# Designed miniproteins, single chains, continued (3): the designs that were tried, part 94

Each design is a single chain, and the fold is of that chain. pLDDT is the mean over its residues in the fold that is shown.

## One batch from the design tools (miniprotein)

Design m11263
Fold by ESMFold2-Fast:
Structure m11263 (fold): chain A 94 residues (1-94)
Amino acid sequence: MTREVEVPTERALLEEAGRMAKEMALSGEKSAVLRAADGTVITLEMEPVESDKRDYRVSFYDAAGRLMAEQIVTIMPDGKVVLSNTIWTPEALA
């Protein structure tokens, strides 16, 4: 699905990814790709389940296909979303 990001900040991108991961956990989907109108791509992939929680690897790519950031989003059994620390690439911070 394509999304228009009004102000592309780290927080806004992570919140969007967290919301999608939660929706995927409810629908049982294992992977998704989001594309912004500017060509930014966000990929989500479910990790193996070892408990009642679900972990999604979220990778952020710019319009040139450069990896900008990576994060793990955990969906708890009660639906609570837990975000790991974001790892930004030097290219995203320059």
Scores: mean pLDDT 64

Design m11264
Fold by ESMFold2-Fast:
Structure m11264 (fold): chain A 61 residues (1-61)
Amino acid sequence: SIADEAKAKLEEVAKEARANGESSEALLSRMVDILKEVAPKLSKEEREEVEKHFRELVAEF
């Protein structure tokens, strides 16, 4: 699904940022760009699911 693809992209970006020693600010910027790109393609429930996953990844960073 588009939601699963978005979550996978968020996970990959977080993994790359961690491996490269990027700042939380740089990670947030990249993740927000992904969210903006996919949000119009997602249902309300899918958006909430992807946003929850985003928050969890940011909290772990």
Scores: mean pLDDT 81

Design m11265
Fold by ESMFold2-Fast:
Structure m11265 (fold): chain A 61 residues (1-61)
Amino acid sequence: GLAAFMRREALEAGLSEEEAEEVARAGQRAYDATGSLGVALRTGAAKMRELLERRRAEEEA
């Protein structure tokens, strides 16, 4: 489903399993609220970008 797809994409992008779950939840919540796959994918992508930026700042770079 959508959540599984977004979780996989986040993991492939280098996020942790916990971070990938946050991306999946953000996208799924957007889909549940709007019924729009486009909104869900954009919401998940925005969350993934946010987490990648935070991780880049916090992890050993």
Scores: mean pLDDT 81

Design m11266
Fold by ESMFold2-Fast:
Structure m11266 (fold): chain A 68 residues (1-68)
Amino acid sequence: DMAVRDAIIDDGLRTVTDLKKRSDDYKKKGIDALKKGDIKTSMDYFKKSDDYDKQADDVSDKTGAQLA
């Protein structure tokens, strides 16, 4: 019981952490592109950052539901 719960938490945390890291990486690339005046590339990176943040939230919600 507890071991199964811990495995679900570990998998969820690993996935959320990876997705948030990717979101942060794209956000940094977006800011860097913006500083260089590349507005289009900046917008593309910010969109990818938002997509990964949304995926992380979805995984977090799903993991929480499995633990409820």
Scores: mean pLDDT 82

Design m11267
Fold by ESMFold2-Fast:
Structure m11267 (fold): chain A 95 residues (1-95)
Amino acid sequence: MSLEELKAWYEQRIAENPEDAKAWLNLALVLVLQGKEEEAKKYAEKAKELYLKQGKEEEAATIDKELEYAKKHPEITLEMLQYEFEGLKKLEEAQ
């Protein structure tokens, strides 16, 4: 799966459920992998706001560390995102 396909998929999920903090975070991680750091920070900030509104303060607090991790380990981050996508896609295709 390409970064553009992952980006489009998470953009669709956000359009369908704009309160999905995890989708905003994963889109930010895709943007980090594309070298779009300014855009990634914008989506990461939205994920923080949504996690805080949901009472998930620990998840909100780790977002900056997750972006830094993706910058240092882009290959591992991509593999993780692809694994999550394939699992969710198979679940959706089973219905």
Scores: mean pLDDT 81

Design m11268
Fold by ESMFold2-Fast:
Structure m11268 (fold): chain A 74 residues (1-74)
Amino acid sequence: MSEALRKAIEEERYEEAIRLYAEGLQKLLGLSDEEKEEIIELMRRALAGKATEEEIEAVLARLEPRVEELRAKR
């Protein structure tokens, strides 16, 4: 975890924490800007209690092949 992300979480700057986390995922998994924005929006909705479990699982299922590809490279 980056120092900036950790501090944002500790200081309850949730918008900044969401953005930093999504940017980190984009760099690690090679996500498009569109996929990054989808993750940001899902995290905002989840924190507000408006995201369903099915919506969260659907996004994670789409990311799983990219995570496996990263593991295969290392």
Scores: mean pLDDT 72

Design m11269
Fold by ESMFold2-Fast:
Structure m11269 (fold): chain A 76 residues (1-76)
Amino acid sequence: STVEKLNYLFEKMKEVQKNNIPLSEVENVEVEDAALGVILTNGMENQGLSVEELYSTLTPEERARLLRMAEALERA
């Protein structure tokens, strides 16, 4: 499912951040998309938001931006 794919991708995003790699330095990641990713991963860590709850609050455009960024992280 999309939620399961997002969970896997969010784990990859957190792993990149924990390795002290700025999301904005990843190839093909837009600075604005990287900023959104940081806000969302911090929300999950600090506020206990689930991936499912977080994804359901996003607009279709924000969902597309998240998936685009996650794909860029997978290609890096």
Scores: mean pLDDT 65

Design m11270
Fold by ESMFold2-Fast:
Structure m11270 (fold): chain A 73 residues (1-73)
Amino acid sequence: MHMKKDMLDNESKDKTDEMNRLNKGLDDAGKWMVDALPDPKDGEQHRQSMDTAKQSRTNDMNDTVNKNNTLSS
């Protein structure tokens, strides 16, 4: 049983890893799409919010890297 599961697990893991990478890319792209969906009429305001959110995410990532560096010493 487990022998066959090892083979299937390896194939499933490869497919899952590929799906996870695709999901990560799609999540980044899909998040702003979903955010834009509920308010298409306020596209101009949404564009500004998207730009701000993108910058905030970059700042948050930089802050996390800085904090990790400080924590690591």
Scores: mean pLDDT 58

Design m11271
Fold by ESMFold2-Fast:
Structure m11271 (fold): chain A 92 residues (1-92)
Amino acid sequence: APSREELESEVTLAMMRIAVAVGKITLDTLKKQGADQKDIDQLQAMVDQMDELVREAERVREDQEELKKLYEQFKKVFQQFNELSDKAKESL
């Protein structure tokens, strides 16, 4: 049976993957609505960074300390993404 630590890592990874999927949907919607290209480029870079952080987190999933550090970095990028996406929406 999986340990509690293994289950917590899988939940963290699932949450990160869901956040990336939400970010991609938000970005696609903003592109279709004619958001500023500079905002789109910045949001795309943030999504790409979040995707890379997920891939790195999957590689270090058994290292609880490293996974926590990556998750903290991920949360900061995701917060910046949400702040920029909200401003881009207000400009429409």
Scores: mean pLDDT 87

Design m11272
Fold by ESMFold2-Fast:
Structure m11272 (fold): chain A 89 residues (1-89)
Amino acid sequence: KKKRYEELKKKIEELIKEKGLNNISQREIAERLGISQATVSRLIAEIIKEKEEETQKILEEYSEEAKLLVKVSGISESTAALILKNFAR
């Protein structure tokens, strides 16, 4: 149900954060969490989609500041969005 689904997503996010998305296989995550590889693939896709939607929403709210940060500091849009979220202009 919803609570278990959210808990699984958080655990997957933590594993990806610790090892990096490209350095951890879907099979390894599935074995650690005791779920199917297909479920892991679906959850990862949802996590990515949610992060992209959150990043887009932040960029829309702080579009001028985000553009200035990207242009001046050469950082990525994702990094700019995280900075703006933590330091709410």
Scores: mean pLDDT 67

Design m11273
Fold by ESMFold2-Fast:
Structure m11273 (fold): chain A 89 residues (1-89)
Amino acid sequence: DVEKKIEDAFAKYLEQAAERARELGAPDEVISLLEQAAKDTREKGVSAGGLKAVQAIALAQKHDPELAAELRRLFKEGAKKVEEIRKKS
């Protein structure tokens, strides 16, 4: 199932983003939003997880612009991986 592969791949990138945010000393609210984004991706699809990820990045931008830039980079990598899986199907 291509859709499940896409959801799993994107959720894994969001889980990595949450771990990276924790390493960089992000607020608990940012980390929680990224963890919820991964969960929403697995349960509700990539669009639901993507919305939570955008909220996490916006909150991170207010706290630490460098952290927000790193999270945007990881989010773009996850989105690119999703597109690659779709194109191979």
Scores: mean pLDDT 82

Design m11274
Fold by ESMFold2-Fast:
Structure m11274 (fold): chain A 88 residues (1-88)
Amino acid sequence: SALEEFERKVTELLQAAAKEDYETLAKLLNEEGIEVTAEELKNMEEEERQLLLYEAMLRLAKKEGVEEAAKIFEEYIESVKKIMEKKK
């Protein structure tokens, strides 16, 4: 089902991030149209990495039609962006 595919992909993203497997994480992000390298992911701040994760999850939610998840990730992205702006 669409929900099962969404959950599977989200789990893969979260596992790659938790293991600091930036090669796998970059590949998964690129599959969702987010152009980033493993080296860039390794060298960026954790909040920037989290923003890319939420963006990928948002794109997956929209692709699979999981509307409630899409709304949640849009709110998370906005919250992270506001935090990043305050740290300037």
Scores: mean pLDDT 84

Design m11275
Fold by ESMFold2-Fast:
Structure m11275 (fold): chain A 70 residues (1-70)
Amino acid sequence: LKELMEVAEEAQKAIFEAALGLSPDAATAFMTRVTQRTADLIKEALHNNIPAEQLKERIREEIARALAEV
């Protein structure tokens, strides 16, 4: 539980930092999509007992994909 909470906090910080480099409109679109998707990944990890290390990697990849779509 504590490890997954730390992953969630790190993900929120990473998303926010990535958004700071974007225009307001691009940042809004990016944050909306990535925030929802990372929330879904965290729920999946809790439900299926996915290791924190694997969750971190999935979130990192999702942030990179969302940035590439901006």
Scores: mean pLDDT 78

Design m11276
Fold by ESMFold2-Fast:
Structure m11276 (fold): chain A 80 residues (1-80)
Amino acid sequence: SHLQQGRRYRRRGDRYRRQGDYRTAARLYIQAARHYMRAGQYRSALRQARLAIRDADRGGDYSLRAQAYGLQNIAQRRIG
């Protein structure tokens, strides 16, 4: 299910973040946010998008940061 995939990507992101691999963590949090969005879990998607923004910025990946901002905006609009 998309909910289970979101949880798996979130846990993998957390592991790479602990290793200091912020670019890989940001990519994994983006995937978690996408799966949470498909599951209708907009608050969880928003949380993952915010983590992806922070880690993409820390990792110096402006393309990943832009993708994460897009996901943040979509999740916020869905929450109302």
Scores: mean pLDDT 91

Design m11277
Fold by ESMFold2-Fast:
Structure m11277 (fold): chain A 69 residues (1-69)
Amino acid sequence: SLLEALENARSQIESNKYAALFGLLEVAKALKDEELEKKARELIRNVKTVSNEEIEELAEELKKRIEEK
């Protein structure tokens, strides 16, 4: 499920930011949400400077989109 994929990505934020962000990108793609996909790609490009809080914010936005359907 998308929610399970989201939770798996979230669990990796502290240990592996790349895995977390690519997981969130795949969730955004599955939702066909171009704005959240663009945000995920931006965070991936800036992964060396991205905070855990910024990744959590994206995850929370994706969770809301899943729950709206």
Scores: mean pLDDT 85

Design m11278
Fold by ESMFold2-Fast:
Structure m11278 (fold): chain A 80 residues (1-80)
Amino acid sequence: MDEYMEKLLEALKNGDYTRFLEILDELLKEGLITEKEKKGMELILLGYNEEAEKKFMEALKNKDWKTAAEIAKEVAEKHD
């Protein structure tokens, strides 16, 4: 998980949307995230919620996957 968090943070910092989405697909395929968490992370990537993006990046920086996943779920729920 730590390696994936580092890759996600790097992709976000570089604006590498293609790489970010590839990492999400890998995480979903490995069963490490849910469809809902993936949707929330995609919405964060698209700038849907600036406050959630900031908190998500901090969670990734701190290697706090539990917090990152919860932020993504909340973003997905607000969009549904």
Scores: mean pLDDT 81

Design m11279
Fold by ESMFold2-Fast:
Formats: sequence, structure tokens, C-alpha cells
Structure m11279 (fold): chain A 96 residues (1-96)
Amino acid sequence: SLSEEEIEEKLEELKEELIEKYKDDKEKKEIIENATLEQLRKAEERMKELAAELAKLGAFPDSSYEEVALELLVAILKGDEEKAEELRKKLLEAAK
């Protein structure tokens, strides 16, 4: 498994990728830029748990999944728990 140092490096890479992806969306970019590595780690863990639940339902990632998953990640980082729960339920219901 990955070391703590490798996990931190991977989280920093994820943060940079998200900043580049949302470079033209000022609000989302600012949310990502202001996120701590600890917040990213917790968000990544929640996304991993959701991915495991979706896999049990036979769901597989496509472009529609990626867009909603990224919106969910931003909601988690923003601390918008109501929006995060709404998007999580939407992904799980769509997989059935």
C-alpha cells in the first residue's frame, strides 16, 4: 500500500488537476485552492466509499458520472453537506 508521503503527493496532484480543470470557474477554483490536504483526503475517502457502493450495484464510470462526481467533490470541499447528500443519493438511485 501507499506510504503517508505517497498519499500526500497523490492528494497534491489531485488538487492541481482539479484547479486546472476548473480554471475558468472562479468559484469552484477558489473552493479547491482553499481546501486543505486533510479536507481533500476526507473528500477522497467519501468518494471511494461511494464508488464501492456503486460497484456493488453494477455501475461503471462514464462522462455523466464524472460530471456529477466532480460536483459532489466540490460540494464536500465547500462544506455544503445538503448538496453533497443530494448528489450522493442521485448517483446511487441512477445506478439502480
Scores: mean pLDDT 76

Design m11280
Fold by ESMFold2-Fast:
Structure m11280 (fold): chain A 78 residues (1-78)
Amino acid sequence: MSEEEKAKKRALELAKRGEELAKQAKAAGDLETAEKLLSASGVAYGASLSPDAEFTKEQTELAEEEVERQEKEFEEKR
C-alpha cells in the first residue's frame, strides 16, 4: 500500500471513529462534546480528500489528538 493510500485510509477510519463517538456523546446528552467530535471527524474526512500525503498525515494526527481529548473529557464527566 502506498504512503498516500495509508494516509487516506487512516484519515477515513478516524472520521468514522469520531462520528461514532459523537453519536454516543449525543445519546448521553453531551451535545458540546458531540459537536467537537463531529468537527474533528470533518477535519479527518477533509484530510482524506487531499492529494498531499504529508498534509493528510499532519491533519489526521491533529484530528486524532482532538478525538482522543474529547473522548477522555467525555469519560471524566460520567
Scores: mean pLDDT 80

Design m11281
Fold by ESMFold2-Fast:
Structure m11281 (fold): chain A 62 residues (1-62)
Amino acid sequence: DEEVVELIKEALKKLKEETGEITDEEIAAIKDVDDAVAVIAKLSEELRDKLKEILLELAKKK
């Protein structure tokens, strides 16, 4: 689902702005849901929890 991929990429961009723990190159490499899952799986538990909060905030905006 393209909408889910775009939402995850937007959340990762916000995570980068807040933490600096992810690069623009890693975000740009995400083309589908499997790529997104692989990037998220590399994150620490703390960063995954923060990403979930960012995703929830973006979902409220929709």
Scores: mean pLDDT 78

Design m11282
Fold by ESMFold2-Fast:
Structure m11282 (fold): chain A 64 residues (1-64)
Amino acid sequence: HLELDKEEQEKMEEINEMLEKLKKEGITKEDAEEISEKLAEIMESLARKHNPEAAEKALSKNRL
C-alpha cells in the first residue's frame, strides 16, 4: 500500500507481466535475474523518496 510514481508503477506492471508469463512457461535463469534487478531498482527509488540521505550514502559506497 505504498504510493508509487508513474515510473515505479510501470516497472511493477512489467514485473507482474513477467511473473504471469513465468507461471505459464516456467522460470528461466535470465528472467529471474531480470526480475530481481527491476525489484532492486524499485526499492532503491522508494528508499530515495523516504530517506534520500541514507539511499545516497548506500549508492556512494558501492560506486557513486
Scores: mean pLDDT 68

Design m11283
Fold by ESMFold2-Fast:
Structure m11283 (fold): chain A 75 residues (1-75)
Amino acid sequence: SSLMEQLTDPDLAVRQEAARRIAETAPLPVQKAFVEPLGRHSDPAVGRAGLEPLTSSPDAELAAKARAALAERDS
């Protein structure tokens, strides 16, 4: 099964791993496009796991946006 299908898996750990892998392996323009949907995602496991690796991105704009999105989820 694809990583996208695993985002709706009944197992929390499977959803977290899928979100993390998708975010980590995506090319930079796609990673930038992920920040807002992950910040607004209804499943906090997917949203947080997907945003976390992006906060450490070598791209300063992406890292800043991901940190802001995570902080907003924690509020």
Scores: mean pLDDT 80

Design m11284
Fold by ESMFold2-Fast:
Structure m11284 (fold): chain A 95 residues (1-95)
Amino acid sequence: SKAGELLDTLLSLLDQMRQARRNGDRTRVLELAHRMYLLFLDNQRYLSPEQQRLVLQAVDLAQEAAMTDDPAKADALLEQARQLLDEARRLLDAS
């Protein structure tokens, strides 16, 4: 489904963002956070209202992680974002 493709792509982008963060690639982290935001805006219509809420929260957390200079805060925000995307994927798979 288009919703499944969106969620799988967002999960992949988040994993790439976590890796770029660990490598100290600030430019790549910002680029990936922006891609997640644009992808959500262009495709949010394929998500249920509950999935939209979870994904929007995940994207917001990823953007906050991209803007912080605190490594521990960034890692915690990205892990929370991953959990929200995983929950959105579980809701989709249950429907």
Scores: mean pLDDT 89

Design m11285
Fold by ESMFold2-Fast:
Structure m11285 (fold): chain A 93 residues (1-93)
Amino acid sequence: MESIKELEELYKELKERGVGEGEIEEELLKKSKSEEERKFVLELLVEEGVRALEEGVKNTILKQLERKLEEALKNEDKKKAEELQKEIEELKK
């Protein structure tokens, strides 16, 4: 199916150029002419959305740990600050 290959190639090109996810979605939907093509775009975006969500969750946990570290440092809790710093380092690996 030639049209599906075109959508896959377009997605790859836009992602390689660093185009934002919202713009990628708009471009792919504009190029989709059939229900089958729209289904392919939806599946592709769902897979990328899951990956982005996993990365977003990791970033949220990191921000929470950094905030707790700031509180521990402000309260002069050196032991808690050291534990939180180790957790942040482990999460970044």
Scores: mean pLDDT 75

Design m11286
Fold by ESMFold2-Fast:
Structure m11286 (fold): chain A 92 residues (1-92)
Amino acid sequence: KEEALKKMEEAAKKIVEEASKYLSKELVELLLDGAIGIARATVESLEKGRIAAENTALLVEAASKDKEAREKAREAIERTLEESIKIYEEAK
C-alpha cells in the first residue's frame, strides 16, 4: 500500500508543521519522527499504529518540561493517528 503510506506520511508532516509554532525545534524533530513512525505502523495494522502513537507520546512526555508543549504535541499525535486510521480504512 505505497500510496496509502505516502498519503499518511504527507498528513503526518502537515500536522506536525501546524503544531511546530507551539513547540521547540527539538520537540518538533522528535514529534516528526514519531508521526512518520505512526504512519508506517498504521499502514501495517491499526494495533501497531496505536502502539506507535503511545510510544511517541511517552517520548514527548520524557523530552519536554513544558505542559503546553506536551499538550500540543499530544494533540498532533492524536490527529496523526486519526488521519492515518482514516486513510488505512479508505485504502482497504
Scores: mean pLDDT 83

Design m11287
Fold by ESMFold2-Fast:
Structure m11287 (fold): chain A 84 residues (1-84)
Amino acid sequence: MEIVEALEEAAERLEKLGRLELAERMREAAREARELSDVPVSEREIAIFKTLAEMEVIRAETEDEEEAKKKIEELRKEALEKLA
């Protein structure tokens, strides 16, 4: 499941940045998604979850708030174009 992999990757990156609580939340979400693996998930839902996870990682990785906002806005535009 691509959602599980994206959440686990986000958790690892957040853990390396010292965002342990957020990393744990991402790991918990990945575990729940794995338990629901028999439930069909749409490509749209997968894209939304991947985008949300990446936004949190960008906020944690980027020291400059303005640079983080720019990266998040670009990610949002890409996600919206793919979902439109």
Scores: mean pLDDT 72

Design m11288
Fold by ESMFold2-Fast:
Structure m11288 (fold): chain A 61 residues (1-61)
Amino acid sequence: SQHRKLGEEYRQKGLEHARQGDYSAAARYYFKSGVHYFKAGDFESAEEALRQAEQWSLLAQ
């Protein structure tokens, strides 16, 4: 589905920003990834992406 594809694209953007040390952007992209995986019915990938968003958000503080 389109949501599955967007989930994967945002996950990759989150990873790229995390590698650059931009933890705030990484958290935002992982959050968007999780929302799209959830809409695709991929709850496992959604949970993982949202967990990553929380972790990067905590490091951004």
Scores: mean pLDDT 88

Design m11289
Fold by ESMFold2-Fast:
Structure m11289 (fold): chain A 82 residues (1-82)
Amino acid sequence: SKQLEELKEEIRKLLLENKGKPVNVEDLERLQLLQSLYAEKIELDKPVEEATLEELREKLSEEEQEIIDSLVEAAEKVKAKE
């Protein structure tokens, strides 16, 4: 569908924008959320670019949200040591 192709493009864009750069925690969280939505083939009711992190999280299970939160927390700890 068009929404799944938009998810794929946003994932690709975020990966390219962050390639070879220090970890951006917000981009990492958005990337993980978009990858989970794409893997589960979950479509949004709005353009992907307009979706907030909170709106993306609401589309995922609590278990998937906890996994992403753990990854974000780990990335924040790494960045804090820079």
Scores: mean pLDDT 77

Design m11290
Fold by ESMFold2-Fast:
Structure m11290 (fold): chain A 98 residues (1-98)
Amino acid sequence: SMEEEIKKLVEEAKKLAEEAVKAIAEHDPRTASAARRLYERAKEYAEKYKEPEALKQAVDELGKLTVLAAAVGAPEEAIEKAKRAVEKMEEAYKLQEE
């Protein structure tokens, strides 16, 4: 059930991050490619979750996405979704570290 819980948290984080990227891109189209790249890197690391530090790298990339959202003045909902994506990915990382 731990592996299932990690996968569930990762999928929830991915969905939140995808919604955040969409909102950031709609708010500031110039940052769309940067936001998408951060999301794609986070996904790549999360898919490799069995590799050491992979989930930690995913957290870092999602953290950069939240900084980008705030920097461009994205809607509060977009920033909140990015923050929740980080929280879900951090929960997955903490579960794996046992």
Scores: mean pLDDT 87

Design m11291
Fold by ESMFold2-Fast:
Structure m11291 (fold): chain A 87 residues (1-87)
Amino acid sequence: KEEEIKKLRIEAGETAREFAQKINSPEADKLLDRFIEKLLEYGKLEGNVEEAQALAERIRNASPSERAAIGLKFGVEAEKLKKELEK
């Protein structure tokens, strides 16, 4: 359902934002793993498993600064979607 897809997208983005905020903390690696896991789950729901797996591999191979930039982008998207659901 559309609601489940939006919820997963919000959860992925919120986790990505938390990861970006804690990039220099001991928790950063665990937050990154959670973000990637939610991203793969979202890809399964959309039917784009191969694209989600490719994106996850690119994120894992990205530099710390690139990972932070990706996290911020997903966080901004999640914030917009969350406001839509509050209507």
Scores: mean pLDDT 77

Design m11292
Fold by ESMFold2-Fast:
Order: sequence, then structure tokens, then C-alpha cells
Structure m11292 (fold): chain A 69 residues (1-69)
Amino acid sequence: GSLAELEPLLSDPDPAVRAAAVRALARLGEPGIEPLLRALTDPDERVAKLAAALMPAAHSHLIQAAAEA
């Protein structure tokens, strides 16, 4: 899915849907980082912990992209 399809899912009332969105956003790399930062403040502790666990993968992709000339 694209970023535009995944961002609304982070506002879904179902924490299982938000968790699925977090996993998909982590796979996008750089475009997923800002939505993942929002997921870190999710009221469901499991969703927030999942976002934190997957954040290093998305952040590493951003660092690699930023290092490109």
C-alpha cells in the first residue's frame, strides 16, 4: 500500500488495524517515519511498542537515502 492509504489506518479505532498499518509503514522506509512517530504516542501500549521496535528499520532507510548525493 501507499503512504496515503496507510496514514488513515493509524487513526482507526481498532488497535489491530493500527498495528497492521505500523508494520506496513516500517516497510516503506523514509515516507513511513513521520506516521511511525505518531504511532509511538498511540494509547494502545502494544501498538506504541511495535512502532518503537520497527522504527530503527525505517530510520536506517532514511539515513541511507539522506546520504545519497
Scores: mean pLDDT 71

Design m11293
Fold by ESMFold2-Fast:
Structure m11293 (fold): chain A 87 residues (1-87)
Amino acid sequence: MEALEKVEKKLKEKLEEFLEKFELLTGSRLPPKDSPALEVLEGGLKDIKERAKKMVEKGEPLEKVLEESMKMFEEIQKKVLEIVALQ
């Protein structure tokens, strides 16, 4: 439970940093509600949380869960920026 709380906290911090950067690049804090970019962002965050939960349930070390979750989030950020910021 504490391991998942740390993952969620780190994801929230990284998401907030990304949204600030996204606003500077696009003039909007979030991708449009009907956009593929928002679907990728929201779906990706859900997938990271589900994977982190399964890893914790399997007894994986917290450090490994955090590392894998952050790598997945970096890939999601890149995809979102490619879809929206380069339009």
Scores: mean pLDDT 78

Design m11294
Fold by ESMFold2-Fast:
Structure m11294 (fold): chain A 81 residues (1-81)
Amino acid sequence: SPLEKEIAELEEKLAKLPDDSQERADALERLGSLYILLGDYEKALEYLEKAAEIYEKLGDLKKAKLARLLAASIKSHLGLP
C-alpha cells in the first residue's frame, strides 16, 4: 500500500540521518502518524516519544509538545499511565 511504502522509505532514511537532527525528529513523527493509521499503536507510541525527545533536545518545544500530546492520547487508548 502507499502507506507501507512511505513507512519503508522513512525507516531506510532514518538509518542515514544524524542523531538528534530535526530531519530525524520529523521522520519519526511522520512514522508515528503512519503507524496510527495502520492501527499499530505500540509502534506509533515508540516513534512519537522518540520524536518528542529529539524535538526537546533541539529546543523545538512546540513540536515536542504536540508529539507528547499525541503520545499521551495513545497511552490513554492503550490503558497506560
Scores: mean pLDDT 88

Design m11295
Fold by ESMFold2-Fast:
Structure m11295 (fold): chain A 64 residues (1-64)
Amino acid sequence: MPKLVLVSSSDRERGEALAEEIMAKTGGAGYIVVPKLSEEEGLELARRLGEELGAHVAAYGTEE
């Protein structure tokens, strides 16, 4: 089952950099960067993507 990294960030470049760093450390198969999600919204999206794609999805945020 593939591992996916979901990153929520108001800055796409910062979100992509964080996603690549996490993937390098965890051996993830891919990443998705989404803007301006709350922690609750990010976790719910990760849950839905995991179900739809049959993947392990870990959610991270760069929002303060």
Scores: mean pLDDT 71

Design m11296
Fold by ESMFold2-Fast:
Structure m11296 (fold): chain A 62 residues (1-62)
Amino acid sequence: EKYVDKLTEKTGLSREEAANLVELLRRNGVKIDDEVIDYVAERLKAGEPVDIDELRELSEKL
């Protein structure tokens, strides 16, 4: 869907990998929106780890 497609387009992840990542974030209480996906995409493009606790805090505000 929209966020899976956006993540694959920005990062080059497979659709399966992107879908699994989005589902993992949802399971951990992260609200999925454009700002969260943009943040995740930038971290992955930089080769940096995605901190789920940090994303949970961001999703509360965004």
Scores: mean pLDDT 75

Design m11297
Fold by ESMFold2-Fast:
Structure m11297 (fold): chain A 98 residues (1-98)
Amino acid sequence: MERTREAMRELEREMLELAKKHDIVAAALVADDVDVAREEAGRVQFRVTAETGKVALVQVLPSEYSLEFARRVAEGQAEGAAAVYKGASVAVLVRELR
């Protein structure tokens, strides 16, 4: 649990930095503790959006999913958002929380 919260604080910092350079920041996480990761993901998404005014998307997947699948999920979310915001720059992040 503490490791998940620390990893989510690191993700928040990285997403905040990317939001300075990109219009859309999409992240997907593979987590053993999905409930804690989802709660923290909602907090990170809200904070990044509130601080930067940019689009922040965070998805949490159970640990049975691969990082490759998580990357595809994040890319799909980013592509969907970019289709609405023509010309938007996009950043994608993938994390494994074990």
Scores: mean pLDDT 82

Design m11298
Fold by ESMFold2-Fast:
Structure m11298 (fold): chain A 70 residues (1-70)
Amino acid sequence: MTTEELKEETIEALRKAGDEELVKLVEELKDEPYAGVVQVKIAKRLGLETKSDAEIQAWIAARKAKEAAA
């Protein structure tokens, strides 16, 4: 998976979260030229301060799994 693909998946997940602050991060993601900067902002917002692309993707997957289990 490329960094750009991960960025798009992250944006989609944030939109579905329904949090207005996360929606604002989605808008920042669209305007950011560097996916790494975007992912660092998301990681800090979600308490994942040192998370890589793979860890952010894992967080999205874990969140979806919890939603499916609920």
Scores: mean pLDDT 59

